# Designed miniproteins, single chains, continued (3), part 101

Each design is a single chain, and the fold is of that chain. pLDDT is the mean over its residues in the fold that is shown.

## One batch from the design tools (miniprotein)

Design m11506
Fold by ESMFold2-Fast:
Structure m11506 (fold): chain A 87 residues (1-87)
Amino acid sequence: MLSKEEVEEAKEIVEKGIEDTSDLSPIKYALSALALSGYEEEVVELLNKLPVSTEKKLEIADFIVLAKINNEDPRKLLEKAVEAAKK
């Protein structure tokens, strides 16, 4: 489970991703980290806010579902989001 500070960091990565949707990797990792930490309602709100096609929103949703099926560590997902956002 993510700390309050880690949750805010993940949300910030998604908000910055709204400005540049050419690479969805930071958003996919950040939303997955939030979803696996129990912030599913926030994930739905953020996903609806993204200025991307329905196809891309479904791609992100599928990524989140796969992360849940694989029982990935939310903190490791956040680490990947941070690294992807730097590039």
Scores: mean pLDDT 81

Design m11507
Fold by ESMFold2-Fast:
Structure m11507 (fold): chain A 106 residues (1-106)
Amino acid sequence: AATRERVRALIDEAKRHLDEAIEALKNGDYEKAVEHFRRAARAFTEAATLVQAGDPSRRELIDHLLRAAGDFARAAQAVKENKEEALKYIREAGRHLDEARQLLDA
């Protein structure tokens, strides 16, 4: 229960950072967007670490959390150089976030 609640809180925190990063990107505030994408990536990495420590058999959940973290880190790197590439990583991260939420709630 406690670990599941912590993981859910981290996923929700990452979603808030994603929403703020997208808003910053729309406003041309690339530095703020980078900061929020990095915070989202850290939250997903922490969530994956907690799942791995509690139940390493939840491989699909761990995989989606790590892929979301990687996509947000790549979005942070791309945002100043290639906005379309950053948007691709944002879409991929969003898909992995949705899959992780579904798996956590199952």
Scores: mean pLDDT 85

Design m11508
Fold by ESMFold2-Fast:
Structure m11508 (fold): chain A 62 residues (1-62)
Amino acid sequence: YQALADEILDLVAKGEYQAAAEKIRAALEAGVDPDTLRKAILESKHSPEVKSKALALLDSFM
């Protein structure tokens, strides 16, 4: 799931929030555990600001 988290974070870093949200939604619909995805986001090399935005998007689906 690290590759998926990194892809979501790259989209957030580019300001592509709709595309990032669509990837999160598709992953959750496919049965990806939200806590596993949250952990992968936190373990990425992206800035805390980008991670916070990605986590806020994930939490919007909870």
Scores: mean pLDDT 82

Design m11509
Fold by ESMFold2-Fast:
Structure m11509 (fold): chain A 70 residues (1-70)
Amino acid sequence: MSLDDPEFQAEVREALRLMVLGILKAEGRDVTDFEKAWEAGDQDAMAEALAKASGISPERARRLVEEILA
């Protein structure tokens, strides 16, 4: 598979999203806000929801959202 393949890029993004959701669910955190932000395509809202749910810094949450969408 090629890194410049749109199908492969979509699979990587989905895998990262599922990994983040899996971690939050394992911690017993509410992922609803993150899922809503993901559906809306709002990166700022995704980062805020991640920071709130996981207790990580907003800067770290922003980096994770950028990784998921890369």
Scores: mean pLDDT 69

Design m11510
Fold by ESMFold2-Fast:
Structure m11510 (fold): chain A 74 residues (1-74)
Amino acid sequence: MPSEEELLEEMEREAREIIERAPEMSPQEVKAARDRLLRRYIEVSGRLTDPELLARAEALVAEAVLVLEELIRA
């Protein structure tokens, strides 16, 4: 069973990979990546009990989603 820290680290890695690749993606691919990251956040946040880790996950998804939404609108 992964630890709460490991779950957050996996989500951070996934978000970073999506953001790094997003400039090379079509708008449809960016939307799909955003939706996937949001679903991942819902799943991970439901499993986090540490308020510090939960706050970090919330900040990460908020920042990543904003970046991806700006790319969709550009």
Scores: mean pLDDT 81

Design m11511
Fold by ESMFold2-Fast:
Structure m11511 (fold): chain A 62 residues (1-62)
Amino acid sequence: SALEAARAAALAEQIKQGQDFADGVRKTGDELEKKDPEKGAEVRALADQIEAQITAWSAAAA
């Protein structure tokens, strides 16, 4: 239906924004790792958590 298609499109857009944000967090973690490996690892772990949440939202959208 049109409503189902519209909701799917909106969720897909939110997922994409989340993926872009997670990518930015990972990049920040990689740069930070070069100066502070412990803090860099923590930031990368945060990116992993964001990706897990996005995966859950993707599953809910299906």
Scores: mean pLDDT 83

Design m11512
Fold by ESMFold2-Fast:
Structure m11512 (fold): chain A 60 residues (1-60)
Amino acid sequence: MEKLVEAIRAAGKDLDPSTFTALAIRAAEVSDKSLEEQVAEIAKYATPEQVEKARKILEE
């Protein structure tokens, strides 16, 4: 859970507050999912560069 929230924060630096809040809510639902599913959810709302940063955080 905490790693996914941190990844969304890193990816969401350029996101509007409302979009970031929506992603944080979804993070609670997918926190127990595989790394691939968590990355796929972030990829719907982030650039490829932001997704790569998020992936690195989730791998730690």
Scores: mean pLDDT 65

Design m11513
Fold by ESMFold2-Fast:
Structure m11513 (fold): chain A 74 residues (1-74)
Amino acid sequence: KLVEEAEKFEKLGEEHEKKGDYEKASEFYLESGKHYFEESLKSKDPEKRKELLKKSIEMAKKSYEYRKKAEEQK
């Protein structure tokens, strides 16, 4: 369903993270976070909204972290 797109980008972020491709990992985590956030806005169930928002924040933090790592790559 809709959350599958967010999960797909999360998995792509994890895959590129493991390869040391921090630029692409950051981009995929950012896309994942955007999709989780959009799905949270569509949810009328408070518990589902809360979980989707947590995932959105988690993905945003990972995107920021891996963007920093990409800039710091030696």
Scores: mean pLDDT 83

Design m11514
Fold by ESMFold2-Fast:
Structure m11514 (fold): chain A 80 residues (1-80)
Amino acid sequence: GSDFVRELRNKLAEAVGKVASKASDELANEISAALGEVGNILSGKSKEEQEKVFKEIEEKAKTASPEELLEFLEKKAKEL
């Protein structure tokens, strides 16, 4: 991938990590697993699709509770 996609992925991991830090260890692990699953599925998609989904997750992470972010990530994994 391009440096841009890698930078966007790193920024996303930081944003999601901030939300997960407010959660229990169990919920934080579930969020990390769900993000990893979304990332794995997206690795087979176009750069445009990766950027779109990463931006959607980043935007959700700005306002979501840990529980809401987990639900969003699980839904995204199923939609991809």
Scores: mean pLDDT 78

Design m11515
Fold by ESMFold2-Fast:
Structure m11515 (fold): chain A 98 residues (1-98)
Amino acid sequence: DRALERARLLEEARRLVEEGVKNPEKREEYLKKAAELAKKAGSPVAKVLEEAAKDGSLEKAKEALKKASSQYAALYTAAKITQIGDEVQQQLEQRRLS
């Protein structure tokens, strides 16, 4: 549950970073909101997003997007592996009780 919640928050953060890359006028606002979501997710990418927001450059925003995407992929993969493992364990326990 917590792993999926963290992945969801970081997915929303990644989406906001993409909007910041596309919209230079609101880039700082999008990156700041993304950093807040990443902090709630407990992700180290929050610091990268805060630094990108202060810098304001397209290059830093693109770098932050790559970092956020990698962190989201890692958290989502870990959460899905845990979910699959739990489902397999439950199926094995049900078979043992049969």
Scores: mean pLDDT 78

Design m11516
Fold by ESMFold2-Fast:
Structure m11516 (fold): chain A 95 residues (1-95)
Amino acid sequence: SDLVEKLTELLRNKDLESYNKIVEELGELVKKNKDDEEFREKARKLLAEMLARTLELLYGVDASKITEEDLLGVFAAEQQNPGEAAAAKLREIQA
């Protein structure tokens, strides 16, 4: 919940650089703790929940229609083609 509030605040302030750094740090923690499967699963689930809730608050999407894989896919695609991947995915989710 604290991380969800942090990410929501960063997006409200349009601080996408800090937002992306926190998401990237969570991904790196998952990679660094490959031997701790419980930690990795917990971190991945927390990341997906935070991203889903943040998308619901900012873009008005139905969080129940967003999967962990969908959120991670949007994040990865945004790093390769900023702005277009998120818009395309939002259109898909809202269809």
Scores: mean pLDDT 60

Design m11517
Fold by ESMFold2-Fast:
Structure m11517 (fold): chain A 72 residues (1-72)
Amino acid sequence: MELEKKLKEIIEKLIEGKMSVDEASKEIQKLLRENLNDEEEMLEMAEKITLELIKKLDENPEAAKKIREERL
């Protein structure tokens, strides 16, 4: 799915410090709104991306610290 791939790319950029929390949040919300019209599908995709984010943050504690410092 193109949407899932794009969401994972945003998470990777966030973890690598190439994108701010604010930028990542806005891009994720835009992609969800543009690609999903059903709230149930949006919730399922949000859950999937949240699990990917948790996994990446667990693997990259420095990125987790940076995200906390941004306090978005």
Scores: mean pLDDT 73

Design m11518
Fold by ESMFold2-Fast:
Structure m11518 (fold): chain A 93 residues (1-93)
Amino acid sequence: SLDPEVVKKFEEAILAVVKKYGKAADVKKASDEEYTKFNEEVVTEMGKALGVDPLLVAGDPYYRAAGKEAVRRLYEKGELTEEQKETLLSIFS
């Protein structure tokens, strides 16, 4: 099972980056450069929140699962658009 504290820290990190980027976080509206930058900042801020290497956030199955759960929770809370959810889930797929 996923650690609720890890999921919560990922929710906070993801939401901070989404709020910073606004519409540029939408997969249907982002350029390739904006998408890459958004992706890198999401993974970096999630890594900082746990004190782990961003490559572990992107590559480790546990952190990918925790990232997907964080995205699901943010979407259910109404904090993400459908497009932002699609973009974020693609990072952890």
Scores: mean pLDDT 81

Design m11519
Fold by ESMFold2-Fast:
Structure m11519 (fold): chain A 67 residues (1-67)
Amino acid sequence: NPNVAILAKALELLGEKPGPGFAEFVEGVAKKPLSQLNNADLAGLLARIAKISVEEALKLLEQAAKS
């Protein structure tokens, strides 16, 4: 799932490693299917998971996509 992969890469940029079951965990936090997440949804999820601002999450997602 591309949305799970980009979230995992963004977390790795923060020095965190997603463990087994990360996709299931993200789906639970999202409260909707991962395939239906847009960029704003992904930024909101990353902000909640990493405990950062939405603005910082957007920058990390952009960096993860370019890398």
Scores: mean pLDDT 75

Design m11520
Fold by ESMFold2-Fast:
Structure m11520 (fold): chain A 97 residues (1-97)
Amino acid sequence: SKQAELEKLRKEVGAAITRIVSSLMKDPDKGIADAVAFIKDTAARLKKLGLSNDEIGAILRNIADSLAQMGRAFGLPQEVIDRMVAAMLATAEAVLS
């Protein structure tokens, strides 16, 4: 069902956020690349589930905000967080154009 797929995606998003923050703490450039790939994959999955571009855009922005919040909580430098958010939002805009 669509409900089961959305619940699965929500759990995968949480796990991905934790993984990406860990990656950013070790290698910011790799972590940013991982975050960009995750935005692309998530957008493709949400499109297959029949969500509108507006709904997908809101979800992708929420993922970027959640990553930024977790990154701050774990002591990532603000410059790294800003670079990641900018890359994620630019990617979201590109995939929804």
Scores: mean pLDDT 86

Design m11521
Fold by ESMFold2-Fast:
Structure m11521 (fold): chain A 79 residues (1-79)
Amino acid sequence: LKEGREYLQKGDYEKAAKAFEEAAKNSTGRDAAVAWYLAGIAYEKLGDYEKAAEAFRQAASHSLDPEGFRVLAEEAEKK
């Protein structure tokens, strides 16, 4: 997560998205949900709304509150 956040702060959204996606794949539960959510944000910044929506759906599947993440996925799909 730290590496992805550093890329996000620098505006390197492609590297940020990849770093968060890898962190999500190597995590479980809440940590995986957070990492998928951050990957979704990075993909939105890249304009890759389809990958952003997929990442938000993954965050929902790992979250205690999936409804919020599903709304984010729907919003990304509309763009």
Scores: mean pLDDT 75

Design m11522
Fold by ESMFold2-Fast:
Order: sequence, then structure tokens, then C-alpha cells
Structure m11522 (fold): chain A 68 residues (1-68)
Amino acid sequence: SLEEVEKYAREVVEEARKTLSEGEVIFVEHAVREALEGVRSGKLSPEEAIEAIERAYENALASQRARA
């Protein structure tokens, strides 16, 4: 459901703010916004939105590790 995606998105953004630099957090927040818009417009299923958010977080982690 959209509610489950919103809950998961909040948890991922909160974790990103604790673990990632500002630039990576902005990237994750943008991806979360796009995923939620996708569900609201019917372009994405809730499951696809969760997978998109997960991939965005993984990419942000990889980007930060590459800079460190």
C-alpha cells in the first residue's frame, strides 16, 4: 500500500541522515519523492517503489564509500 511505502521511505530517509553525507541524503530524498509520486500516479506499484528506494539507498552508500 502507499502507506507502507511512506512508512518505509521515512525509515530509509532517517537512516540516510544518520549514515550519509548531505549530498547523498539529498539524492535519497529525491528518489523517495519520485517513488511516492510514481505510486500516487499509478506509474509504480508499491513493491516497485520500495525496490526503487532500496536501490537509491544502496547507490548512495556506494557513492559515499567511493569518496571515502
Scores: mean pLDDT 84

Design m11523
Fold by ESMFold2-Fast:
Structure m11523 (fold): chain A 64 residues (1-64)
Amino acid sequence: SMAEKQGENVGKALVDLGFPLSEEQRKKVAEAVANAKSGEEAGKAAADLVGPEAGRAAGQLASM
């Protein structure tokens, strides 16, 4: 679905930005972003998984 693709794109973009995510962490971030209702929610969910700095970046990417 489009939400799943958005989640995968955000996870990949975080790695491309230099956040050292494992494959498992990237998959969990992709799932959390896909289930989020807003960029803010996506950022909070990602922060819980991979830390506040990567979570902030994920929230910004999900808001585009």
Scores: mean pLDDT 81

Design m11524
Fold by ESMFold2-Fast:
Structure m11524 (fold): chain A 91 residues (1-91)
Amino acid sequence: SAEAARAAQAAAMKAIQEKQKELEKHERELIKKTYETEDIDAFRKNTKSIALQLLLMTESDDEVLEIIRGLLEQAKENEEKGISEVLVRPL
């Protein structure tokens, strides 16, 4: 029935959301340790903007540049796959 199909879809969405929350916790821990920042949400928002700026600028910290490139590629892949939210992942 339509009710059974909706219940199955809701269960799948819940599983995806729980997995995303686990990944977000892991990413927050890694970002906090690696960049020594207390405001992870501001870092995520600013990192995407900084990524574009660094791609237009000269050589800087290679490790930071590679991480930012990874975040831009992840954002691109997520847009292509129709994912509304992007998870921030250190390289």
Scores: mean pLDDT 56

Design m11525
Fold by ESMFold2-Fast:
Structure m11525 (fold): chain A 103 residues (1-103)
Amino acid sequence: SSIDQAKQYLQKALDELKKALDLAAEAGDDVTVMSLSVQISVVQSVINNEKASSQEILETAQQTKDIALTLKKRAEKEGHTKLAEALDKAVDYTDKAIEAAKK
């Protein structure tokens, strides 16, 4: 189903957000660590919710993309290249989740 495909892309985004969390922690970026910790919890909850609607998945993917884009810009300014790369991959997967959820 389109919901199952969207959740698969959200899982891939989640995996990249978890990598970003570890990289942010290593860099001492407490703001990024806090933001990612909250958003990882939100994404995981939606993936685990068997009753999640296409709208809930779409809204979660859009919010996750916006947060990841904001944190990527921060990482780029601070020279945290590996963190920026993980966040960029999360953005790509959230875009794919958004397109799958719209079907």
Scores: mean pLDDT 91

Design m11526
Fold by ESMFold2-Fast:
Structure m11526 (fold): chain A 89 residues (1-89)
Amino acid sequence: SALEERKRQFREELRLGGEIAGEIARRVAAENAGTDEGLEALRRELLAEAERLAESNPMAAELLEAWARMYQGVLNIIKEEEKKKKLKE
């Protein structure tokens, strides 16, 4: 049925988004593991891939954007912790 076809397509887009996010994370981690620069590079690459996939694979694009927002949240926490540490010194 058309609904079963759409469900299969959504599962494939979920798999694609996960594979792309995992590949980007592995590559960025190899270059800048645990640094603010590494997390920022990861966020930028996830957003660039999301933009590239927006028309062809919209669900995969939304997943990559969600991952990028998560990494932005982590970056914000790190920056706030660094500010607090500098104020305590």
Scores: mean pLDDT 76

Design m11527
Fold by ESMFold2-Fast:
Structure m11527 (fold): chain A 90 residues (1-90)
Amino acid sequence: SQTAAVQQQYADLATQAGRVIRAGDQAFQNNAPVSTAQDQIARLQAIRDQIRALRAQTTNPTQRGLLDNAIASVDTTIAAFNARIQQQQS
């Protein structure tokens, strides 16, 4: 079903986001070049855009709410990574 397909795609995107976030945190902890953190931000932006595309395809209100929350969570992480880059460059 379309609902099951959207759930599976979201689960895959959530798994990918988790890996990217962990890689970003590790890069900051290891004092990696700023470009490494910028690459992780770009990957999170791509994942966010894919979640937005899933949001546009679903008519289920509960699923829409889940995807809206996921987008907000990814945006918060992107903002946090950008703030950490700014602090590192200061």
Scores: mean pLDDT 88

Design m11528
Fold by ESMFold2-Fast:
Structure m11528 (fold): chain A 74 residues (1-74)
Amino acid sequence: SEERKKEREELVEKARKGLEEAREDFIERLMTVSGFDKEKAEKVVEELFEGTVESIEAMLEAIDELIKKRQEEK
């Protein structure tokens, strides 16, 4: 439904905001733990953030499909 789509978009936006607030901490952690230079750490963090957002979107879509299926089986 349109309401569920809007709820998904709001949750994705909250996730993106949270990731952005922690971006510098992730970069610093990756540099200190993995020995990456800043340029490499920034690139890896960008890729991980993109993948994380895509995973959240996929998870929310899977939840909606599961709800739809269970409602149709009643």
Scores: mean pLDDT 80

Design m11529
Fold by ESMFold2-Fast:
Structure m11529 (fold): chain A 62 residues (1-62)
Amino acid sequence: SAAEYASIKTLVDSLADLPDDQRYHFALGLLGLPLSLKAELARLPREQWADFLYAAYVATRA
């Protein structure tokens, strides 16, 4: 949903001041996603993180 996407985008934006390793850890941990996804996040530019994390989050709930 748009509200869930907005929440994930806000989460990503809130982590902007953290080192990359900590940003991956907190983003995935807070969404209940496996840390194995760090490698995929590291390959993406930051503007694509919200889309990727939203897709993974929705897949976890299906």
Scores: mean pLDDT 78

Design m11530
Fold by ESMFold2-Fast:
Structure m11530 (fold): chain A 67 residues (1-67)
Amino acid sequence: MSVAELFKEAAEKLKAGDIEGAKKALAEALQKMGVSEDDAEKGAKSLIAQGKERAAERAEGAAELAK
């Protein structure tokens, strides 16, 4: 999957309330962008902690930037 596809998957999972799936997809997207595994997990957790709606919007925005 491309980075954009992973961010879109994360946004969809967040909208559906699948927090664990969204976290996994965000972490994989960040790793593909060159972020370490530990930093990617921390980043994904931080985005989700900022709110499901806001996190979904950020994931969609990041998907557009990754294209």
Scores: mean pLDDT 74

Design m11531
Fold by ESMFold2-Fast:
Structure m11531 (fold): chain A 62 residues (1-62)
Amino acid sequence: SMMEELEKVKRRVEEALAAAKTSETSARVAIHELERLLKEETDPEIQELLRKAIAELRELLA
């Protein structure tokens, strides 16, 4: 279902953000993983969630 897909993506985003706090390398890996998910995603709501997460991670590296 779409709701289960959204919850799964939210969990992936939370895990990526948590991992990014452990090292710069982990943050870069998390960005690449989320960018990969964004390329494969067709739901505009999930795409926006992924874009915001990527932007947040990039800000942490700046």
Scores: mean pLDDT 79

Design m11532
Fold by ESMFold2-Fast:
Structure m11532 (fold): chain A 72 residues (1-72)
Amino acid sequence: MKEKLEKEIEEGVRLIAEAVVKTAFNSPSFDVDKAVELVEKSTSPVVLRAVIRESKDERVRAAAEKRLKELE
């Protein structure tokens, strides 16, 4: 029912979030402090989970985990 539509939308949003996070982490101008600030301002659990999965920096991952916990 609604679950099928939600699953397709969630998968689409997840793919976009993962692509954006992956692009940012491959940037030669990647700034950890700015990444933490953006994560703290995020209201999307999907984006936060993507950051936790793709982040190579412990500080950025910790900020994403804290923010996700506040939203869930």
Scores: mean pLDDT 69

Design m11533
Fold by ESMFold2-Fast:
Structure m11533 (fold): chain A 82 residues (1-82)
Amino acid sequence: SPVERAIKALAKEFNMSEEEVKELEKALKDPEKPTPEERAQLARIVASISDKLTPEEMIALMNNTTLNAAKLILKFWERKQK
């Protein structure tokens, strides 16, 4: 699925472990929707790696990312910036 391909791309770009990938997959099943602030942060992160994602994968991330998944993605992205 586009979501699974997007998760794989994130795992490669942010040097995520297998445990961190499973944590993100679990977070995506949470019903809580991201706030406008978390969604804006996610959009900036996705834009920063847009060369690694197809348009279909970007749309899938934006539509399927939960509040907890957005927080995890931000955490992994920040870790890579250091």
Scores: mean pLDDT 82

Design m11534
Fold by ESMFold2-Fast:
Structure m11534 (fold): chain A 80 residues (1-80)
Amino acid sequence: LPSVAEAMEARIASETEEEHKSILQFALGLLVEEGSTLDADGRIVLGPRLSTILGGVTRASLDELVELMKALIEERRKKL
């Protein structure tokens, strides 16, 4: 949804690390493509592709989603 996309774009604009910008841009693309909405609690409802990438997480706040996406980079770096 536009409000979710706008919030993510603002968060990406404040990011300094190119790897983090890239993963958040990827997340933004999936949020738009899968038609993600906010639930009654203001949490982002994740589409099936983004949910699968995040290990089955179906709902997250914007801040939780950003940290989960950044953790994917850390997990890849931790694997030998």
Scores: mean pLDDT 78

Design m11535
Fold by ESMFold2-Fast:
Structure m11535 (fold): chain A 86 residues (1-86)
Amino acid sequence: SIEELEKRLDELEERVSRVERDFLQGRLSDEELRRRVEELEREYEELKKEFDSLKPQLSEEQRFRLELKLMSVSGGILALRRALEG
């Protein structure tokens, strides 16, 4: 459902923020950061596929809102990936 997709995106955004905080505070090893980034990337890809499958059923407002959430999450994950790669 659309509501479930929004909820899962919000939860993923919170998880990205927690990983960022933990990394910046020196709480994560490189190995732990790698594992968490890979998990976040997998969940993002699953949610992106769900969004694409639901897209024909979405209003313009719903599509725009979900696209903004996906962009936010994607940007955070990409920043973490770059931190991991040096």
Scores: mean pLDDT 86

Design m11536
Fold by ESMFold2-Fast:
Structure m11536 (fold): chain A 82 residues (1-82)
Amino acid sequence: SMKEEEERVVEAAEQALEELKKLIEQALKNGLSPEDIKNVEEAYKRFMEELEKALEEFPSERLKELKKEAEALYEEFKKKAA
């Protein structure tokens, strides 16, 4: 069903956000090397592109919440990396 497909997409997005959080934590622990910063930037870009595509297919409030959480997380990371 479409609802089951939406639930799977939400679960995938939640897992991807947790992986992004882990990558950011590793970058911070490693002292924010240029390579770690680039890896976070590239991971964030890919996450946002996939999330936008998911939102076009499923107008999910949970996906919108995940988008806002990812944006806030990345803004905090950028402030620490500056």
Scores: mean pLDDT 86

Design m11537
Fold by ESMFold2-Fast:
Structure m11537 (fold): chain A 76 residues (1-76)
Amino acid sequence: SKEAQSAAEAGRLGANAGKDNPVAATMAERAYQAGKEGNGLEAARYGIDAAVQGKDNPEAATAGSGMAAAGLLAYR
């Protein structure tokens, strides 16, 4: 749950970083929805995708990468 919420936040940051990129916005929205439903792994994956699309924002990229690691650890 906490990992899912953090992954959703990472996705939101990715959308903000890539707001002119529809793909980044779509991935961030999916990360947010997955996080709200407690699916931390999917939220982390979508958050990474959003951060990669918004790579000109280092903060969003770092958050996305960190949440992917957290999601994997929660799965284990």
Scores: mean pLDDT 60

Design m11538
Fold by ESMFold2-Fast:
Structure m11538 (fold): chain A 62 residues (1-62)
Amino acid sequence: SAAEERLNARLRELSGVELSELSLDQLKSLLAAIEDGSLADFLGVPREEARAIVRREIARKE
């Protein structure tokens, strides 16, 4: 999706990695940071979309 592409582009910009490259622990930490508002403005997508994308990636790896 366009939101997932934007989120991946931003993560690559900030940390050099994409969502698919993150471990379960890293994805859970990212989800926590989105939920507490720490990263909302950095990700370039609405918080609820970012949350849904990260939760979906967690579900894929579990």
Scores: mean pLDDT 78

Design m11539
Fold by ESMFold2-Fast:
Structure m11539 (fold): chain A 63 residues (1-63)
Amino acid sequence: STQEQITRLIGEILRIIGEIIDIELQLQDPSLSEAEKQALREQLAQLKQQRDQLMQQLNSIKG
């Protein structure tokens, strides 16, 4: 159902937001190398793209 689809998408979005927060916290470590920071920033960018895509899907269903 549409309501089940909405609930699933919200759950996926919240999970990704949690992963984003975890990476943002890791990036606060001043001992990280530039290569480690770059890898984390690339993961962060991918997660933000996934979040935005799921948010667009949610908006399409609710709009």
Scores: mean pLDDT 88

Design m11540
Fold by ESMFold2-Fast:
Structure m11540 (fold): chain A 68 residues (1-68)
Amino acid sequence: MNPVEAVKELLKHFNKTVEELLSLSKEEIEKLVKEYTKYLEKYISPEEAEQIGKEALSEILELKEKSS
């Protein structure tokens, strides 16, 4: 899964818009991604969940930096 798709799936899971997500602090975003990764571990392997979480976090933080 590419970083953009990982962000879309995370947004769908939490029923949030990109605008809502980017309004959160960096620490809040990191916690949200970690929560999503733990949720995924119930359905897929921990290694796959970690990869998706890492890709989503990287993309969100990049978007937040460019938006500030």
Scores: mean pLDDT 79

Design m11541
Fold by ESMFold2-Fast:
Structure m11541 (fold): chain A 78 residues (1-78)
Amino acid sequence: DEVERIRQLIEDAELTIKQLKYLKEKGYIASTLIFAKVVREWLKEQRAEVESRTDYPEEKARFLEAIDKLEKLIDEIL
């Protein structure tokens, strides 16, 4: 199920961002910022992929909203 796969990827990204925030709070600043930039680029790629789809219009809107929230979270780290 493609919809379920995308949902799981978004959930994994959120957990990764939370782990990066924790590491930054513990003082692992430089490495955390490098990984945060990688996650931000990955989110941009996922946004482009989701925006290109025409087969799941309602799910597409929900996924784009979730990606917007994750992009905001990653920007707080950067």
Scores: mean pLDDT 78

